Designed miniproteins, single chains, continued (5). Designs and how they scored, part 4

Each design is a single chain, and the fold is of that chain. pLDDT is the mean over its residues in the fold that is shown.

## One batch from the design tools (miniprotein)

Design m16106
Fold by ESMFold2-Fast:
Structure m16106 (fold): chain A 93 residues (1-93)
Amino acid sequence: YPEELIEQAREFVENARKAIEEGDLETAIRYARKAAQLALQVSGDEEAYQKAMDLINEAEKALKAGDKETARSLLEQAVDLIEKVIDEARKKL
């Protein structure tokens, strides 16, 4: 059901953004990955999915290295890309 999946994806995007603002970047990574997977399911945009996952994986690597500022920036970029994909999928419904 595309509308339900879009709503779930948007909820994960909102949870990721909130976690980024709170400085809980590990939680943000978890929600961003879930949002990316749902965005792929509703859009079929494999290229956007791969770009989002690459950004999330680099963010996790930066976070493990103690670079929270780089991790935050990469996660914001990933979440922005995911949200754009979700919005485009909604327009095509």
Scores: mean pLDDT 87

Design m16107
Fold by ESMFold2-Fast:
Structure m16107 (fold): chain A 71 residues (1-71)
Amino acid sequence: SALLERLLAREEAELRAEVARLREEHPDWSDRQIAAVLARKHGLDPARFADADEALAAILARMRASAAASR
């Protein structure tokens, strides 16, 4: 549905904005450190993921699930 597509695009844009903000505030942090901070913020254990990409994918999936559960 158009609503689901907009929600999915919104969650991805929101996550990208959080990553960009952390990179600007902490230019010395690696992608793994940024992903770990965001994973913890979204209630995920960063140690469960092999790399930053897996962590970000899990964060995005959680954000999408949370949005779907809100209504």
Scores: mean pLDDT 78

Design m16108
Fold by ESMFold2-Fast:
Structure m16108 (fold): chain A 112 residues (1-112)
Amino acid sequence: SDVEKVVELLEKAAALAEELARKSTDPEIQELAREIKTQLLSLGAYIKDNADKLSKETLEKVRELVEKVIALLEEALKSTDPEKQRELLEEALKLVEEARKLISDEVLKSNR
């Protein structure tokens, strides 16, 4: 299903964030990567809990955002520059927050 596909991508992104947190020696990068992991897993649970309230269009948009998050995390894992890693992680966090808002807004609309 579209829900299962989005959740699988969120779990993949969370695993990449955890890998970055483990490989980094920079405390700020470790903290940002763990925050991203927490937000991705939380979003996955929220999507599962509200699957019946989510449109295919919203799930497709969230999928695109999560695929961009995966690309940013993969780029961060290839970098040895903490400043570049931080910029990539800050962008990834913004996209996760955008995805969360899309899901939250539709769930709230369905409850009105």
Scores: mean pLDDT 90

Design m16109
Fold by ESMFold2-Fast:
Structure m16109 (fold): chain A 93 residues (1-93)
Amino acid sequence: MARDLSEEERKEAAAYIYRKTRNVENGDILRQLGFWGLTGKPYTSTANMAENLGMSVGGLNNFKPSKEIEEKAEETLKRIAEGLGIDLSKKKA
């Protein structure tokens, strides 16, 4: 999934996945697998993910990657969600 992206672009893709999944039911599993697949590091909390990406928690919430990075992150997210049977449209209560 991340072989054609630079290290910084992989971090941007991981941050985008966080933003798309933060309010999704079972979004924590999507973040764990997406973060691991893109960065090779475990996801234990939002704060830990932000630190590993060199961002603040606010930075994760407001970060806007390039269109190409968004498209690659969306593809990765959809593949993981489909594999796990997670509905990306279903919001966390």
Scores: mean pLDDT 71

Design m16110
Fold by ESMFold2-Fast:
Structure m16110 (fold): chain A 55 residues (1-55)
Amino acid sequence: MTPQQQRQLQLVLQMQQAIQQNDIDALRAIAAQAEAEGFDGLAEVVRGIIEQLEK
């Protein structure tokens, strides 16, 4: 795994924990971090999850 792929995996694991905890604020922080690091696709996925949880 490249360092970039390893970092993306870490963000995905943090996302999964935040989902289990229904922690919308943590998910927003993860989306912002993913976007800042250039993981735009992951940021969009996290934002979609936030939308579903806020329903």
Scores: mean pLDDT 82

Design m16111
Fold by ESMFold2-Fast:
Structure m16111 (fold): chain A 81 residues (1-81)
Amino acid sequence: MSEEEFWEEVDVALAIMEAALLRNLANRYKEKGDVEKAIEYYQEARRLVDEALARTTSPENRALLEQVKAEIDKELEELKK
C-alpha cells in the first residue's frame, strides 16, 4: 500500500464514520418525533458521502461508499412516508 492509497483509505474511513454519526443523530431526532431535524441530518450524511465519492478512485472504496449512500436513501424514504 502506497502512502497515497493509505490516505485515501483514511479519508474514506473518516467520511463513513462522520456519516454514521450524522445518521445516529438523525435516528435520535426521528425517535423524538422531530422529522424535520432527522431529514436534515440524513441529508447532511448523504452530502458527506457524495463528496467522498467525488474524491475516491479505488473501486473497493467506491463500492463501500455507494452502499452507505443506499442505506441513507432507504432511511430518507422510510422517514418521508
Scores: mean pLDDT 84

Design m16112
Fold by ESMFold2-Fast:
Structure m16112 (fold): chain A 57 residues (1-57)
Amino acid sequence: MVSNEETLRRLKRLAEEVPNLSPVQKLVAKHELKEVLETTDDEEVLELAREILEKLE
């Protein structure tokens, strides 16, 4: 998890999984996405994380 490319790949996989996540998995994903939004400076990562977070609302 040290590169933006790795983070992007993980977020893309998470986006595909969102419709199939359990309530507990959605809570965990929401927490991880909020951490990504606070720590990353990569615009592509920020945009994707925001899109996934909106789907988890």
Scores: mean pLDDT 77

Design m16113
Fold by ESMFold2-Fast:
Structure m16113 (fold): chain A 61 residues (1-61)
Amino acid sequence: MTEQEKKIKELQLQMLKALEAGDLEAALAYLKEMESLMPPDPKMAAMIKKLEETIRAEMAA
């Protein structure tokens, strides 16, 4: 695993922990940082977009 892949995985774990704790603002921040580090992949971008929309909907509830 590259250093970039390790960093992305750590950010993913931090995002999941933030979601579990109900810290939706932190979860969004980690998600956006992960997205900026990932190479452009249409399928991955679509999954990230859907997850971001889910978090935003949770924040609005």
Scores: mean pLDDT 76

Design m16114
Fold by ESMFold2-Fast:
Structure m16114 (fold): chain A 55 residues (1-55)
Amino acid sequence: MKVLVTLKPGEGGTFIEDLGGEIISSDPAKNQVLVEIPEEQISKLKADPRVASVE
């Protein structure tokens, strides 16, 4: 499932790959990455301390 992830300032998105996610695109100016991730991993992504929000 495709979701827009807003990372906290200074954080990278490489940990998303550890959750089985794929980074489709990024906007470093907004600390945002568009990712394709398994739906069951969304709750873990939201719980990660490097994540500000998931849409």
Scores: mean pLDDT 80

Design m16115
Fold by ESMFold2-Fast:
Structure m16115 (fold): chain A 83 residues (1-83)
Amino acid sequence: MEGLEAGRRALEAGTGEAARRGGLEAARAASKNQKDVEGGRASHEGGLLASLAGGKSKSSLGTAAGTGGAIAGIGAELQAELG
């Protein structure tokens, strides 16, 4: 169950305040990383050649941004709804 994994991750990061701080920090870090990804438009065209040549630049950035970006994305949507 998906909720079980999320709960376990919160437990590993610590419960209560520690989990909250981790989530907030992750969202903040993801937001900053996402801006770098967006700014990499020029590298986007070169990414095709890099993928063929065995470049994993996107994989590294995608992994970090994917994990935190999902949280940041949800937060952004919630902020838009809240106003």
Scores: mean pLDDT 49

Design m16116
Fold by ESMFold2-Fast:
Structure m16116 (fold): chain A 74 residues (1-74)
Amino acid sequence: NASRLAENARIAAKQFGIDKLDEVAELAAKEGVTASEAVFRIKRPELLKSIPPELQKEAEADFDELFARMEARK
């Protein structure tokens, strides 16, 4: 459900300090991606500056696992 994807994306965006909560929610609903992926796409430019490529891959996997677990509980 697009509505649920949007709400989850808003919550994730707020936790990561993203100002445009509605835009992250809209991206998740429009693209059909998870909240973590939507937040990651918006924050990607900043993350690429501070995280080496090798660590970025592991961080991405951990992020997806965490959000998948939280999603299953909702």
Scores: mean pLDDT 66

Design m16117
Fold by ESMFold2-Fast:
Structure m16117 (fold): chain A 67 residues (1-67)
Amino acid sequence: SEAELRLKRMEISLEALDYQKKLIEQGVEPEKAGFEALKLYLERLLEMDPNNETVRSALKAMEKVEG
């Protein structure tokens, strides 16, 4: 159902926010913590919809910045 998909997306958002908080608490710089949290969020979205070209393109662009 659409309600279940909305709940799952909310859970993924909360997971990414919690991960960012934990990284900052460990002394990771806010910009780097935000980047890692965004990457986790996008990876989880891609697991839900592997055919999402926008998410795939975003992840590929992030890899290029790191490499």
Scores: mean pLDDT 83

Design m16118
Fold by ESMFold2-Fast:
Formats: C-alpha cells, structure tokens, sequence
Structure m16118 (fold): chain A 120 residues (1-120)
C-alpha cells in the first residue's frame, strides 16, 4: 500500500488485532485498525489525520515510535499520547479524545484538523 507522504510503500507490522503502518519518509509509525487495510482512501485520510495531530501538537516522534512499538494496544497508546500532550485525562477511545481536544483547544482546532486531513 502506497505511503501518502511519499512515493514509497508503507511497511506493516501486526500487533494483535491492529497494525502499525511505518512511513519511511517520515520515520513514523501509525496505529491502523485492520478494517482500514481494505480501504486505501480511508487509510490515507486516517494517516493524514494522525500526522496533522503530531505536527500541530509538536509531539516527540522518537518517543512516540518507541511507545507504539512496545505497546500491546498501539491505538490506545497513540490516543493517550495525544491526551497527555494537551494535559488531558486518559481516554479509552477516539470519541473521548475528540471531546478533550474540543474542550482544551476549541472547536476551530478540530474543524481545521479534519479539513486538512480530508484534503489528503
């Protein structure tokens, strides 16, 4: 499957019922639910959304990669890395993270983030 950030291919590692997609161009791992592997367009939007969050919140990519690679639940680990970065409580799913992002950073932040990801 093609890397949306370059002309290279994504590398996938299985983690239980999830995958880690590695982008060689970004040197970054992205947690991916199995269902998105059959839909390249939705996968690319999901990767763009995650990358936009990483950029806008200025996350430490090396520290994030280490946490994701050592995790039994990379998706939950990613969501909580974002929550921790903004000073929020631990979250159990994406919906809880989105609620905290709205509360801490405002609705305009989320609207701009979604718009930018959809352009990818």
Amino acid sequence: MKDPFSESELEFTQKGDQYLAYSPSLNLYFPVPKELLDDEEELHKWLAFQYELIKRLNLDVDALNERLLSSDDPMLTFLNAIAEKIGGPKVNNLSELLAILVKKLGQDFIDELILKALES
Scores: mean pLDDT 81

Design m16119
Fold by ESMFold2-Fast:
Formats: structure tokens, sequence, C-alpha cells
Structure m16119 (fold): chain A 100 residues (1-100)
């Protein structure tokens, strides 16, 4: 339903906000740069797992390959990761628009 799709969108947006906050906290920390990079990559992986769980719970087909996105995180291509997550948000938004 449109309400279920809106709930999925709200949950995904909350994941994005939490990810941004956690990355800012890590970058502001006194940790060595290599340790910051490892923790940032782990936060992106957690965000990806949460987005996948949200899409799965709401029966929404992911617009990306899980293996491809996991590779982007491992290679620390975070800009490409963020584009993939934006594509997921747009997929949910398009489904919501079609339901309205």
Amino acid sequence: SAEDLQAALDEMEAVGRELGRRIAEIEASGLPEEEKERRIAEEYRRAFDRIRAILDRHGIAAPFSAAEVERLIEERRFDAFERAMMAALLTVQDALDAAL
C-alpha cells in the first residue's frame, strides 16, 4: 500500500541520517586515519544491511546487485555507494507515486 511504501521511505531516510551522524562522529574523533577509514566502511556496511532489510520487509525489489554494492564498500567508493542508495530511494518513491 501507499502507507507501507511511505513507511519504507521514512525508514530508509532515517538510515541515511544515522549514517551521516555516525560518520561525522568518527571523523571528529582522535582516532588514527586508518582506523577512521575502517570504521566508516563498517558504518556504510551496516547502513547497506539495514536498507536491504527494509526493502525485503516491504517486498521491494532492489535496483542494485548486492555483490556490486558490497564491492563498492570494500573498495571505499562511497560516492558510488551513495548513488546506489539514492537509486533505491527513487525506486521506493516511484512505487509510491504509482500507488497514489
Scores: mean pLDDT 81

Design m16120
Fold by ESMFold2-Fast:
Structure m16120 (fold): chain A 112 residues (1-112)
Amino acid sequence: PDLEEVRRLLREASLKLTAAAIRLVGAIFDNRDDPEKEKLLREALRLVGKAIEALDKASQALEQGDIEKAQEYLEEAIRYLEEAARLAEEAGDEGTARLLRESIELLRRARE
């Protein structure tokens, strides 16, 4: 895709990740009496945060014209999100897992 399409896909993914993070905070609260589920959901939230940091670095690399570095950060973000989706699914949060997988699809489409 062209650079404007890449920026649009990254923005859309960031919005979905923000929604997923909000849902995870709610899920952690709802599962406060289930230590095993709470642990899985907290780890998923931590990984979503790491993915958001990686996307910020990818955007910065794109602004600097460093396509190779941007690609590396996108791959890093995708790996964090794949693990976060697995943990959310294991905790029974199918809705959050779906949002995370949709975000992964957007990031894969953003690759040039």
Scores: mean pLDDT 86

Design m16121
Fold by ESMFold2-Fast:
Structure m16121 (fold): chain A 86 residues (1-86)
Amino acid sequence: SAKEKILELIEEMIEALKKKDFDRAMELAVELDKLALESPELSSEERQLVVIASASVTLAYLDPTEKSIERAIKNLKEIKEELEKL
């Protein structure tokens, strides 16, 4: 399902950020946004969580400090947990 693919992309984004691979994390964020746009079955809540996930990666990319990376990883983990509950 689209939701399963979104969860996989978020996990890959977390792994990329842990490795400080910002180019890969941004590529995954773009793929996540594209998948959400191509998946009309997603609820408004699921779409909102995707937007927050993509924004979290973008903020870490623009300010690549340890604090920003840790915040982005925390946010992505929380978003993954919320998506799994839906």
Scores: mean pLDDT 88

Design m16122
Fold by ESMFold2-Fast:
Structure m16122 (fold): chain A 94 residues (1-94)
Amino acid sequence: SAAEKKLEELDKKIAEYEKRIAESGGKDKEAWKKLGEAYFERGLVYMELGKYEEALEDFEKAIEYYEKALGEGALETAYVGAYILEVAVRLVLG
């Protein structure tokens, strides 16, 4: 499916950005931001597939990695979006 193809592409991007972060000793803030974006996008795909537990985990990781890139309380749309969706998924799961 299109969703399965997107997951495979996102898994590859995640691995690439994790490698860049390791190679930079955690100093590549752009890689942290891109890793957060990739986890956020994968969480959205999991939401479309009804995989709410996997979506929650990915949104929580997106928040963590955005905070490493931008600092705590950053008002970037994707970061705020990840927080809103994390809360929404927690409410669905109970």
Scores: mean pLDDT 82

Design m16123
Fold by ESMFold2-Fast:
Structure m16123 (fold): chain A 96 residues (1-96)
Amino acid sequence: EAAALKEIAAAGLRLDPSLSREEMEQIKEDILQLAEEAGIKVLSIAVSYTTHEIVVVTETMDDAQRLAKLIVEKHPGARFVGIVPVSLDTAQSLAE
């Protein structure tokens, strides 16, 4: 009962622009595996093949930061861009 509200977090990473679509899909699968092994819940994951970017959404800022570190350690060509908090209350207030 101590946690009435949770902020979700979006972590952005840039990938090497020489990577193929298939290599980017493999990185996405690796991210999901790393999250599962670390006990991190991934709410959403998006890949941009044009800009070579991945965005992963987690339940907390700490989870997003921890997952981003694991991704960069496994894929040293990946560059961390940033993490932003997203409030679930805002989405509920807009009824969209």
Scores: mean pLDDT 73

Design m16124
Fold by ESMFold2-Fast:
Structure m16124 (fold): chain A 85 residues (1-85)
Amino acid sequence: MAELERLATSRGGLISLIELVSGGVKAEKGTEAARKLAFELGDKLGLDEVEKLIVALNGTGYDPTAPDAPSRETIEAARELLSKL
């Protein structure tokens, strides 16, 4: 299914996702790493959690107190998966 591909091809979402989860890795990993991360997160946590993560990052950044914020588990899973890339 192309649902993860759709999420991963959002330019703003990809940049924000890299910034949130990779910190200093963003320069070398680029959008390709963000796309791989989105696919792995979708498989592990479901598309809804990946979409929440991307939406939160495109807004004002990650705020764990927001009602639609991605869970702490989603953030940690994203960091873990990115570290494997």
Scores: mean pLDDT 53

Design m16125
Fold by ESMFold2-Fast:
Structure m16125 (fold): chain A 102 residues (1-102)
Amino acid sequence: MRTVHVELTVEVDTSASVYDAVSQAAMLAGEAMAAARAALREAQRRGDRLEVTFTGKAPTELSATVMETTIQTGAIMAVRDLGLSAEEAASMMNLKITVVEK
């Protein structure tokens, strides 16, 4: 069985307003989660193991929280849709979110 490694970077523009940063965090995290879900489906089809690392950078704690919540919500939905256990999903996903001061 092969292990496939996928690295996904989610970076919010540090020059964005608080509102724009939150909106960007949600959108970019959603896009990254959609990519992770597609990779998961393909790995399952091939009988491979997937390991996904999400690296997030956000200008505020609020936008970082929105990013994390969006990824976690997407992961729960992927688990339900793909028939994975919560333990399997957790073992396949690593999340590193950093708040970057402007």
Scores: mean pLDDT 76

Design m16126
Fold by ESMFold2-Fast:
Structure m16126 (fold): chain A 90 residues (1-90)
Amino acid sequence: MRAEEEERRRREELERFREELRRQGRERYLQVMRQQGVSEVEIEIEELKARRAEEEVKIIEENPDEEEVRKKVKELNEKLKKEIEELRKK
């Protein structure tokens, strides 16, 4: 109703729209990889990388402190490395 209310609702709608676009892009990419005969393990690794990228965006948006962002992103990267290593050991 007020300009503040409209701005908040538009921002929430844009957030949901961006999330949907990210999901669509990722699913399309994974589908192409499957059609090219890429292994399920490599597809799962790509999915983990995509989730890591989404989590990095959240960290950046939620944290105004650049040092805190860098620390959390570094931790996220270490976690990704370990998960990829475990998947490849299957």
Scores: mean pLDDT 72

Design m16127
Fold by ESMFold2-Fast:
Structure m16127 (fold): chain A 86 residues (1-86)
Amino acid sequence: MEEELKKLEEEFKKLLEELRKKPELQPAAEQLEKDWKYVKENTDLETQIKALIVALGEAKKLLGAPKEEIEEYREKVQKLLAEEAA
C-alpha cells in the first residue's frame, strides 16, 4: 500500500504541474495541493489513497483529458478499491 500511495502521489504531482502551466487552473491546482497536504497529515493510508484517486480524477477533468483516458483511470481505481474490499 505505501508503494501504491507513492505512485499515486507522484502522478498527482505531475498533474498539478500541468494544471499550473495554465493560469486559469492555477487556483484549482493550489486548492487540490492544499487538500492533499491536509489529508496526508491527518489521515490513514487507506483514506490517503482514496483521496488521491479522487484528486487525480478531478485534475484530469480540469485538464480536459479525453473521456476515454478518464474512463480508463476510473476503471483502474475501481479495481484497486474492489481488491482492498475483498
Scores: mean pLDDT 73

Design m16128
Fold by ESMFold2-Fast:
Structure m16128 (fold): chain A 97 residues (1-97)
Amino acid sequence: MENEKAIREAVEDYKKYLEDEEKYINELIEEYLKQGYDEKTAVSKTLARIIASKLLMAETTFMLNTTEEDLVELLKKGKYDELIEMMLKAHEIGLKL
């Protein structure tokens, strides 16, 4: 699927966010600043990535009738492939609505 890379990146972002929200946000802002973006752009890009990850989780919970707690448990257990398959399935269902 063409969206697999984006979903995999969003899952990794959400995992880091859940482990340490403040550290993840600060490290991502610093990474964008090191790439030559200004502070406003670095913050905006960081927020966009967090929002995209949260929206993907919300889409998955809605389309598959599951909970955010169930998805977080899969992340904690290292079942990334199962979580990615669920998100791809939810996205496919969404496209057909």
Scores: mean pLDDT 77

Design m16129
Fold by ESMFold2-Fast:
Structure m16129 (fold): chain A 104 residues (1-104)
Amino acid sequence: SAADEKKLQELIKEILELLREIAKLASPEVQEHIDRTIKVVEEETDNSEALRIIHISVLDLLRQLGLDDLAEELQEKLRAAKSSIEAAEVVLESLRRLLEALLS
Protein backbone atom coordinates (compact mmCIF):
# COMPACT_ATOMS: atom_id res chain seq x y z
CA SER A 1 0.00 0.00 0.00
CA ALA A 2 1.00 3.68 -0.29
CA ALA A 3 1.15 3.90 3.52
CA ASP A 4 3.47 0.86 3.68
CA GLU A 5 5.73 2.37 0.98
CA LYS A 6 5.90 5.65 2.94
CA LYS A 7 6.72 3.76 6.18
CA LEU A 8 9.44 1.78 4.38
CA GLN A 9 10.94 5.01 2.94
CA GLU A 10 10.98 6.53 6.46
CA LEU A 11 12.73 3.41 7.87
CA ILE A 12 15.30 3.47 5.04
CA LYS A 13 16.02 7.15 5.84
CA GLU A 14 16.47 6.25 9.55
CA ILE A 15 18.85 3.42 8.57
CA LEU A 16 20.94 5.83 6.44
CA GLU A 17 21.05 8.42 9.27
CA LEU A 18 22.23 5.73 11.72
CA LEU A 19 24.86 4.54 9.20
CA ARG A 20 26.16 8.15 9.02
CA GLU A 21 26.47 8.25 12.84
CA ILE A 22 28.29 4.88 12.85
CA ALA A 23 30.66 6.14 10.09
CA LYS A 24 31.77 9.05 12.36
CA LEU A 25 33.04 6.52 14.94
CA ALA A 26 34.51 4.00 12.49
CA SER A 27 37.94 3.43 10.92
CA PRO A 28 38.61 5.02 7.47
CA GLU A 29 38.07 1.64 5.72
CA VAL A 30 34.69 1.12 7.45
CA GLN A 31 33.73 4.79 6.78
CA GLU A 32 34.42 4.21 3.05
CA HIS A 33 32.25 1.04 3.07
CA ILE A 34 29.37 2.94 4.77
CA ASP A 35 29.73 5.98 2.46
CA ARG A 36 29.53 3.72 -0.64
CA THR A 37 26.41 2.03 0.77
CA ILE A 38 24.68 5.38 1.50
CA LYS A 39 25.47 6.69 -2.01
CA VAL A 40 24.14 3.56 -3.78
CA VAL A 41 20.98 3.45 -1.61
CA GLU A 42 20.25 7.20 -2.12
CA GLU A 43 20.51 6.68 -5.93
CA GLU A 44 18.15 3.64 -5.82
CA THR A 45 14.50 4.43 -6.66
CA ASP A 46 13.10 0.95 -5.76
CA ASN A 47 12.63 0.59 -1.98
CA SER A 48 12.87 -3.23 -2.16
CA GLU A 49 16.21 -3.04 -4.02
CA ALA A 50 17.42 -0.32 -1.61
CA LEU A 51 16.59 -2.62 1.34
CA ARG A 52 18.34 -5.58 -0.40
CA ILE A 53 21.51 -3.44 -0.80
CA ILE A 54 21.25 -2.34 2.88
CA HIS A 55 20.80 -5.98 4.00
CA ILE A 56 23.91 -7.24 2.15
CA SER A 57 26.03 -4.21 3.11
CA VAL A 58 25.14 -4.31 6.85
CA LEU A 59 25.86 -8.06 7.07
CA ASP A 60 29.25 -7.48 5.36
CA LEU A 61 29.93 -4.54 7.71
CA LEU A 62 29.22 -6.61 10.85
CA ARG A 63 31.46 -9.44 9.58
CA GLN A 64 34.29 -6.98 8.70
CA LEU A 65 34.11 -5.72 12.31
CA GLY A 66 34.36 -9.29 13.72
CA LEU A 67 30.77 -9.14 15.05
CA ASP A 68 29.93 -12.56 13.60
CA ASP A 69 27.30 -13.40 16.27
CA LEU A 70 25.40 -10.16 15.56
CA ALA A 71 25.67 -10.82 11.79
CA GLU A 72 24.26 -14.36 12.22
CA GLU A 73 21.43 -13.06 14.46
CA LEU A 74 20.58 -10.37 11.86
CA GLN A 75 20.61 -12.96 9.02
CA GLU A 76 18.25 -15.29 10.96
CA LYS A 77 15.87 -12.41 11.85
CA LEU A 78 15.83 -11.28 8.20
CA ARG A 79 14.91 -14.83 7.08
CA ALA A 80 12.05 -14.79 9.63
CA ALA A 81 10.79 -11.29 8.61
CA LYS A 82 7.28 -11.36 7.11
CA SER A 83 7.47 -7.95 5.37
CA SER A 84 9.94 -5.36 4.04
CA ILE A 85 8.93 -3.11 6.96
CA GLU A 86 9.80 -5.85 9.51
CA ALA A 87 13.11 -6.49 7.69
CA ALA A 88 13.98 -2.76 7.79
CA GLU A 89 13.12 -2.59 11.53
CA VAL A 90 15.39 -5.61 12.17
CA VAL A 91 18.28 -3.90 10.30
CA LEU A 92 17.69 -0.67 12.26
CA GLU A 93 17.86 -2.57 15.58
CA SER A 94 21.13 -4.31 14.52
CA LEU A 95 22.65 -0.91 13.61
CA ARG A 96 21.61 0.50 17.02
CA ARG A 97 23.46 -2.43 18.64
CA LEU A 98 26.49 -1.75 16.44
CA LEU A 99 26.48 1.95 17.44
CA GLU A 100 26.26 0.95 21.14
CA ALA A 101 29.20 -1.47 20.69
CA LEU A 102 31.33 1.26 19.01
CA LEU A 103 30.56 3.68 21.88
CA SER A 104 31.71 1.09 24.46
Scores: mean pLDDT 88

Design m16130
Fold by ESMFold2-Fast:
Structure m16130 (fold): chain A 104 residues (1-104)
Amino acid sequence: LKELVREMLKKLGVPEEKIDELAERLTQAAERFYENPSLVTFSELYEAIREVAKEAGVSDKAVEVGFLYLFLETYVLHNGKISKEEFEAILKKAFEIMVKQNKK
């Protein structure tokens, strides 16, 4: 997961000097949410994504759209009952959606 997150942060345009710190924080928040889906872990993941977006210059609208996709796929549609591989694929897609929305 951490390597996938690092590659996503590079593609979003996060400064190299901040990639390791933000990748660690985002990976921890994502793993906590995956292991124990709750409003608390959801909020922690949202805040980690917002910090990444701020450093990458991603708009609030793009963050909201990407995060809404992540929430619907992981929690609402699957009731948190997804494999780690599926979760990683959904997380990657959420970031792709954020990038696409930011360019509109």
Scores: mean pLDDT 74

Design m16131
Fold by ESMFold2-Fast:
Structure m16131 (fold): chain A 83 residues (1-83)
Amino acid sequence: MEEVARLLLQAAEDPSKRPEAERAHEEMTRRIREGDPDAATYEQLGAEIARLSGDKQLANKAVTLLVGFDLRRVADEVEPWVS
């Protein structure tokens, strides 16, 4: 949890860190599929981002990246039958 939050915060400040953050997000999504409750996991991650950031704008930027990764994942799941 803390490492994923840190990677998202780093990616919010440095685009070169986005691939690492995206891989961490993919691993978290995989764990959710293995039986972790979605709402609880995202709530915990959001709280950790807020705790570590010390800055509301940076926290919001990191959460926006997280949402963006989720939306990209949904698009990728749909594209195999569209493409």
Scores: mean pLDDT 67

Design m16132
Fold by ESMFold2-Fast:
Structure m16132 (fold): chain A 90 residues (1-90)
Amino acid sequence: SDAEEALKLYEQAKEAVKNKDYESAFEHMKKFVDILYNSESAQEALADKIDLQELEYIWSTALRVASAEEIKELAPKFIEVVSRLQKLQE
């Protein structure tokens, strides 16, 4: 499912950050954000499984290797995903 794929990508991004592999972390986070942005069912399934403070930390850390163009494209999508997850947790 989209939710299982997204969760796997997020766990891989967390491990990459732990290993200081920020390029791999960013590649995993791009795919994670894309899945959640395009799948309401994945958002709903993962809302209770993702700590938003941890998510924001992993994202901000991964962004350090991103180009200005990638940040311009992806940051609005990430903000929307976080907003939707936050609403589902309320």
Scores: mean pLDDT 87

Design m16133
Fold by ESMFold2-Fast:
Structure m16133 (fold): chain A 99 residues (1-99)
Amino acid sequence: SKEEFIERLKEALLEVARKYGFSPEDIEELLKMLEASKDRPLEGIVLDAVAGFVDVAIRKGLSKETVIKAVEEIMEKAGLPEELRKRALDLANFLIDKR
């Protein structure tokens, strides 16, 4: 279900965020972003989650290589389809380079 998918995505996002040194305040910001996007289509929720994660990671000073690796780990743990993974990675690269 959509609800089960969102819970898997949330769990993956939080696990990876903690692994890469996100603070409790960073985690709270990610949770607020997920809550704000909960009524969107699944693709929209995924892209919002990735964009939010990338934004926090960049502000924390993580390298492009580390951020991309972390995004890949989130997508793998959440069990995202290959096409959606590609779009999420394209978005992550775009956001890092636009900085």
Scores: mean pLDDT 84

Design m16134
Fold by ESMFold2-Fast:
Structure m16134 (fold): chain A 96 residues (1-96)
Amino acid sequence: SEAAALAAMREMLRRMDGIEGFGGVGERGRALAEEFAAEFGATLVVVEGPEPEADAVAVAVRGRPIPLYARGSTPEVRERAAELAKEAAARAAAEA
């Protein structure tokens, strides 16, 4: 369930430092990332583009960049997600 997945993601991120990324972001993954970002106070950045490129998003938790992208995304989409995650982390650090 989405609620259980979100709870698991929050618990995982609380325990893990230096999370580098997730795979398998689809419509449900994006919705979970949005809900997670809102509830956890994380910065969420979405990669805009035609599908499947639109499935890449990024969040930052405590200044840690977390790129999210769909399984099977092109290397270009993954690279954009990583750069957006770095930007989100830098923004969070500058505001702290």
Scores: mean pLDDT 54

Design m16135
Fold by ESMFold2-Fast:
Structure m16135 (fold): chain A 81 residues (1-81)
Amino acid sequence: MITIIVDEKGNARVYDIHGNLIGEAKDIEGGLKIAAKHMKEGDLVNVVTPEKLIDEVKEAGEKVGFEVVGISGNLILLRKK
């Protein structure tokens, strides 16, 4: 599945299912928008984030058109609506 890695500053790196870098953004919302362009409705994205940014990932996800499926530590699983 597509993976987004968020750093301590909220910069996002987006990787495809093969682990290739497909985009970078200076914020979480930008990273989610890049992922969404490569996804169909119902597809899952894995977000790896600092725990302090979990609420920002949830808010950005809802704003971009994702729903939260699950959270485990620093991992958030989102589904494209």
Scores: mean pLDDT 89

Design m16136
Fold by ESMFold2-Fast:
Structure m16136 (fold): chain A 74 residues (1-74)
Amino acid sequence: MPSPEQLIEDWLGDLRATGRDMVARGVPPEEIERILTRQAEYLLEAHRDRWSPEQQKEFERRVREILEETRRLA
């Protein structure tokens, strides 16, 4: 079974890829941030019982980094 860390990395990779795809399609930065933030919130809620509070905070920190990177690309 994949570790919680591996699952977090896989989902962070997916969020980053989604953000890049939306930038390439010309989606406005504010909409990209809204969509990625909502997706991240749903992932946290869906997996809150599988992740420690520390893992949840790390995921939130990494999501924030992805949002900042995506904003700079747009």
Scores: mean pLDDT 80

Design m16137
Fold by ESMFold2-Fast:
Structure m16137 (fold): chain A 79 residues (1-79)
Amino acid sequence: TVDEAVEAARKAGGPLAAESIRYAGEMGWDPATAARNVAEAALNGGGDEKAYQEAIRHADLGNPVEAARAAGRAFRSAG
């Protein structure tokens, strides 16, 4: 669920990562797409490439919670 994805992002990347996932969901993106987009933004900001790749992989496999967790890690490493 969106709430589970938001919580996974919060635990991995902090409140701002959680807010980014929730905001993307409110803009009409499903949780997996929200996680992918947050991970892409984090990578463009200097975030960890391996965390980005894990987020994309989990999103493609239909694992939005794990995708959000990886996106949170990428977001945290970006600053």
Scores: mean pLDDT 81

Design m16138
Fold by ESMFold2-Fast:
Order: structure tokens, then C-alpha cells, then sequence
Structure m16138 (fold): chain A 74 residues (1-74)
């Protein structure tokens, strides 16, 4: 999907804010809980890799988690 392609681009760029917004939408719009969980887990693994590379911070990862949580509460 266009949102998944844009999420991949945001993650490659280390654009945490855009990645958080796109991930939140994708997780909320997922047709099943298993697809939502897979997408969320895969993105978190990629964010951890970016932290280890020094490209994003642990605080950035927390921001992504909170953004997804808030979107799911709507």
C-alpha cells in the first residue's frame, strides 16, 4: 500500500515523526489483529536497529509507541 511504502521511506530516512503517524494509521486500519501486530513488531525492530546505529533515540521509539497507543484509543 502507499502508506506502507511511505513508512519504509520514513524509516530509511530516520524520520521518526512521519514514521509514527504512518504506523499509527496502518495499525488502526489493519484488517486483522495479527496483521496489526506483525506491522507494529516489524517497525519496532527496525527502530531498535536505528537506535543501535545512532540514527534515532530511545525517546524517539517511546514517541512512536505513544503515538500508536493514542491513535488506537480514538
Amino acid sequence: SELEERLDEALAAGDVKTAAELLAKLVKEAPSDSEAASLYSGTLIRLVALVLEGRVTVEDVKYVIETVKKELEK
Scores: mean pLDDT 86

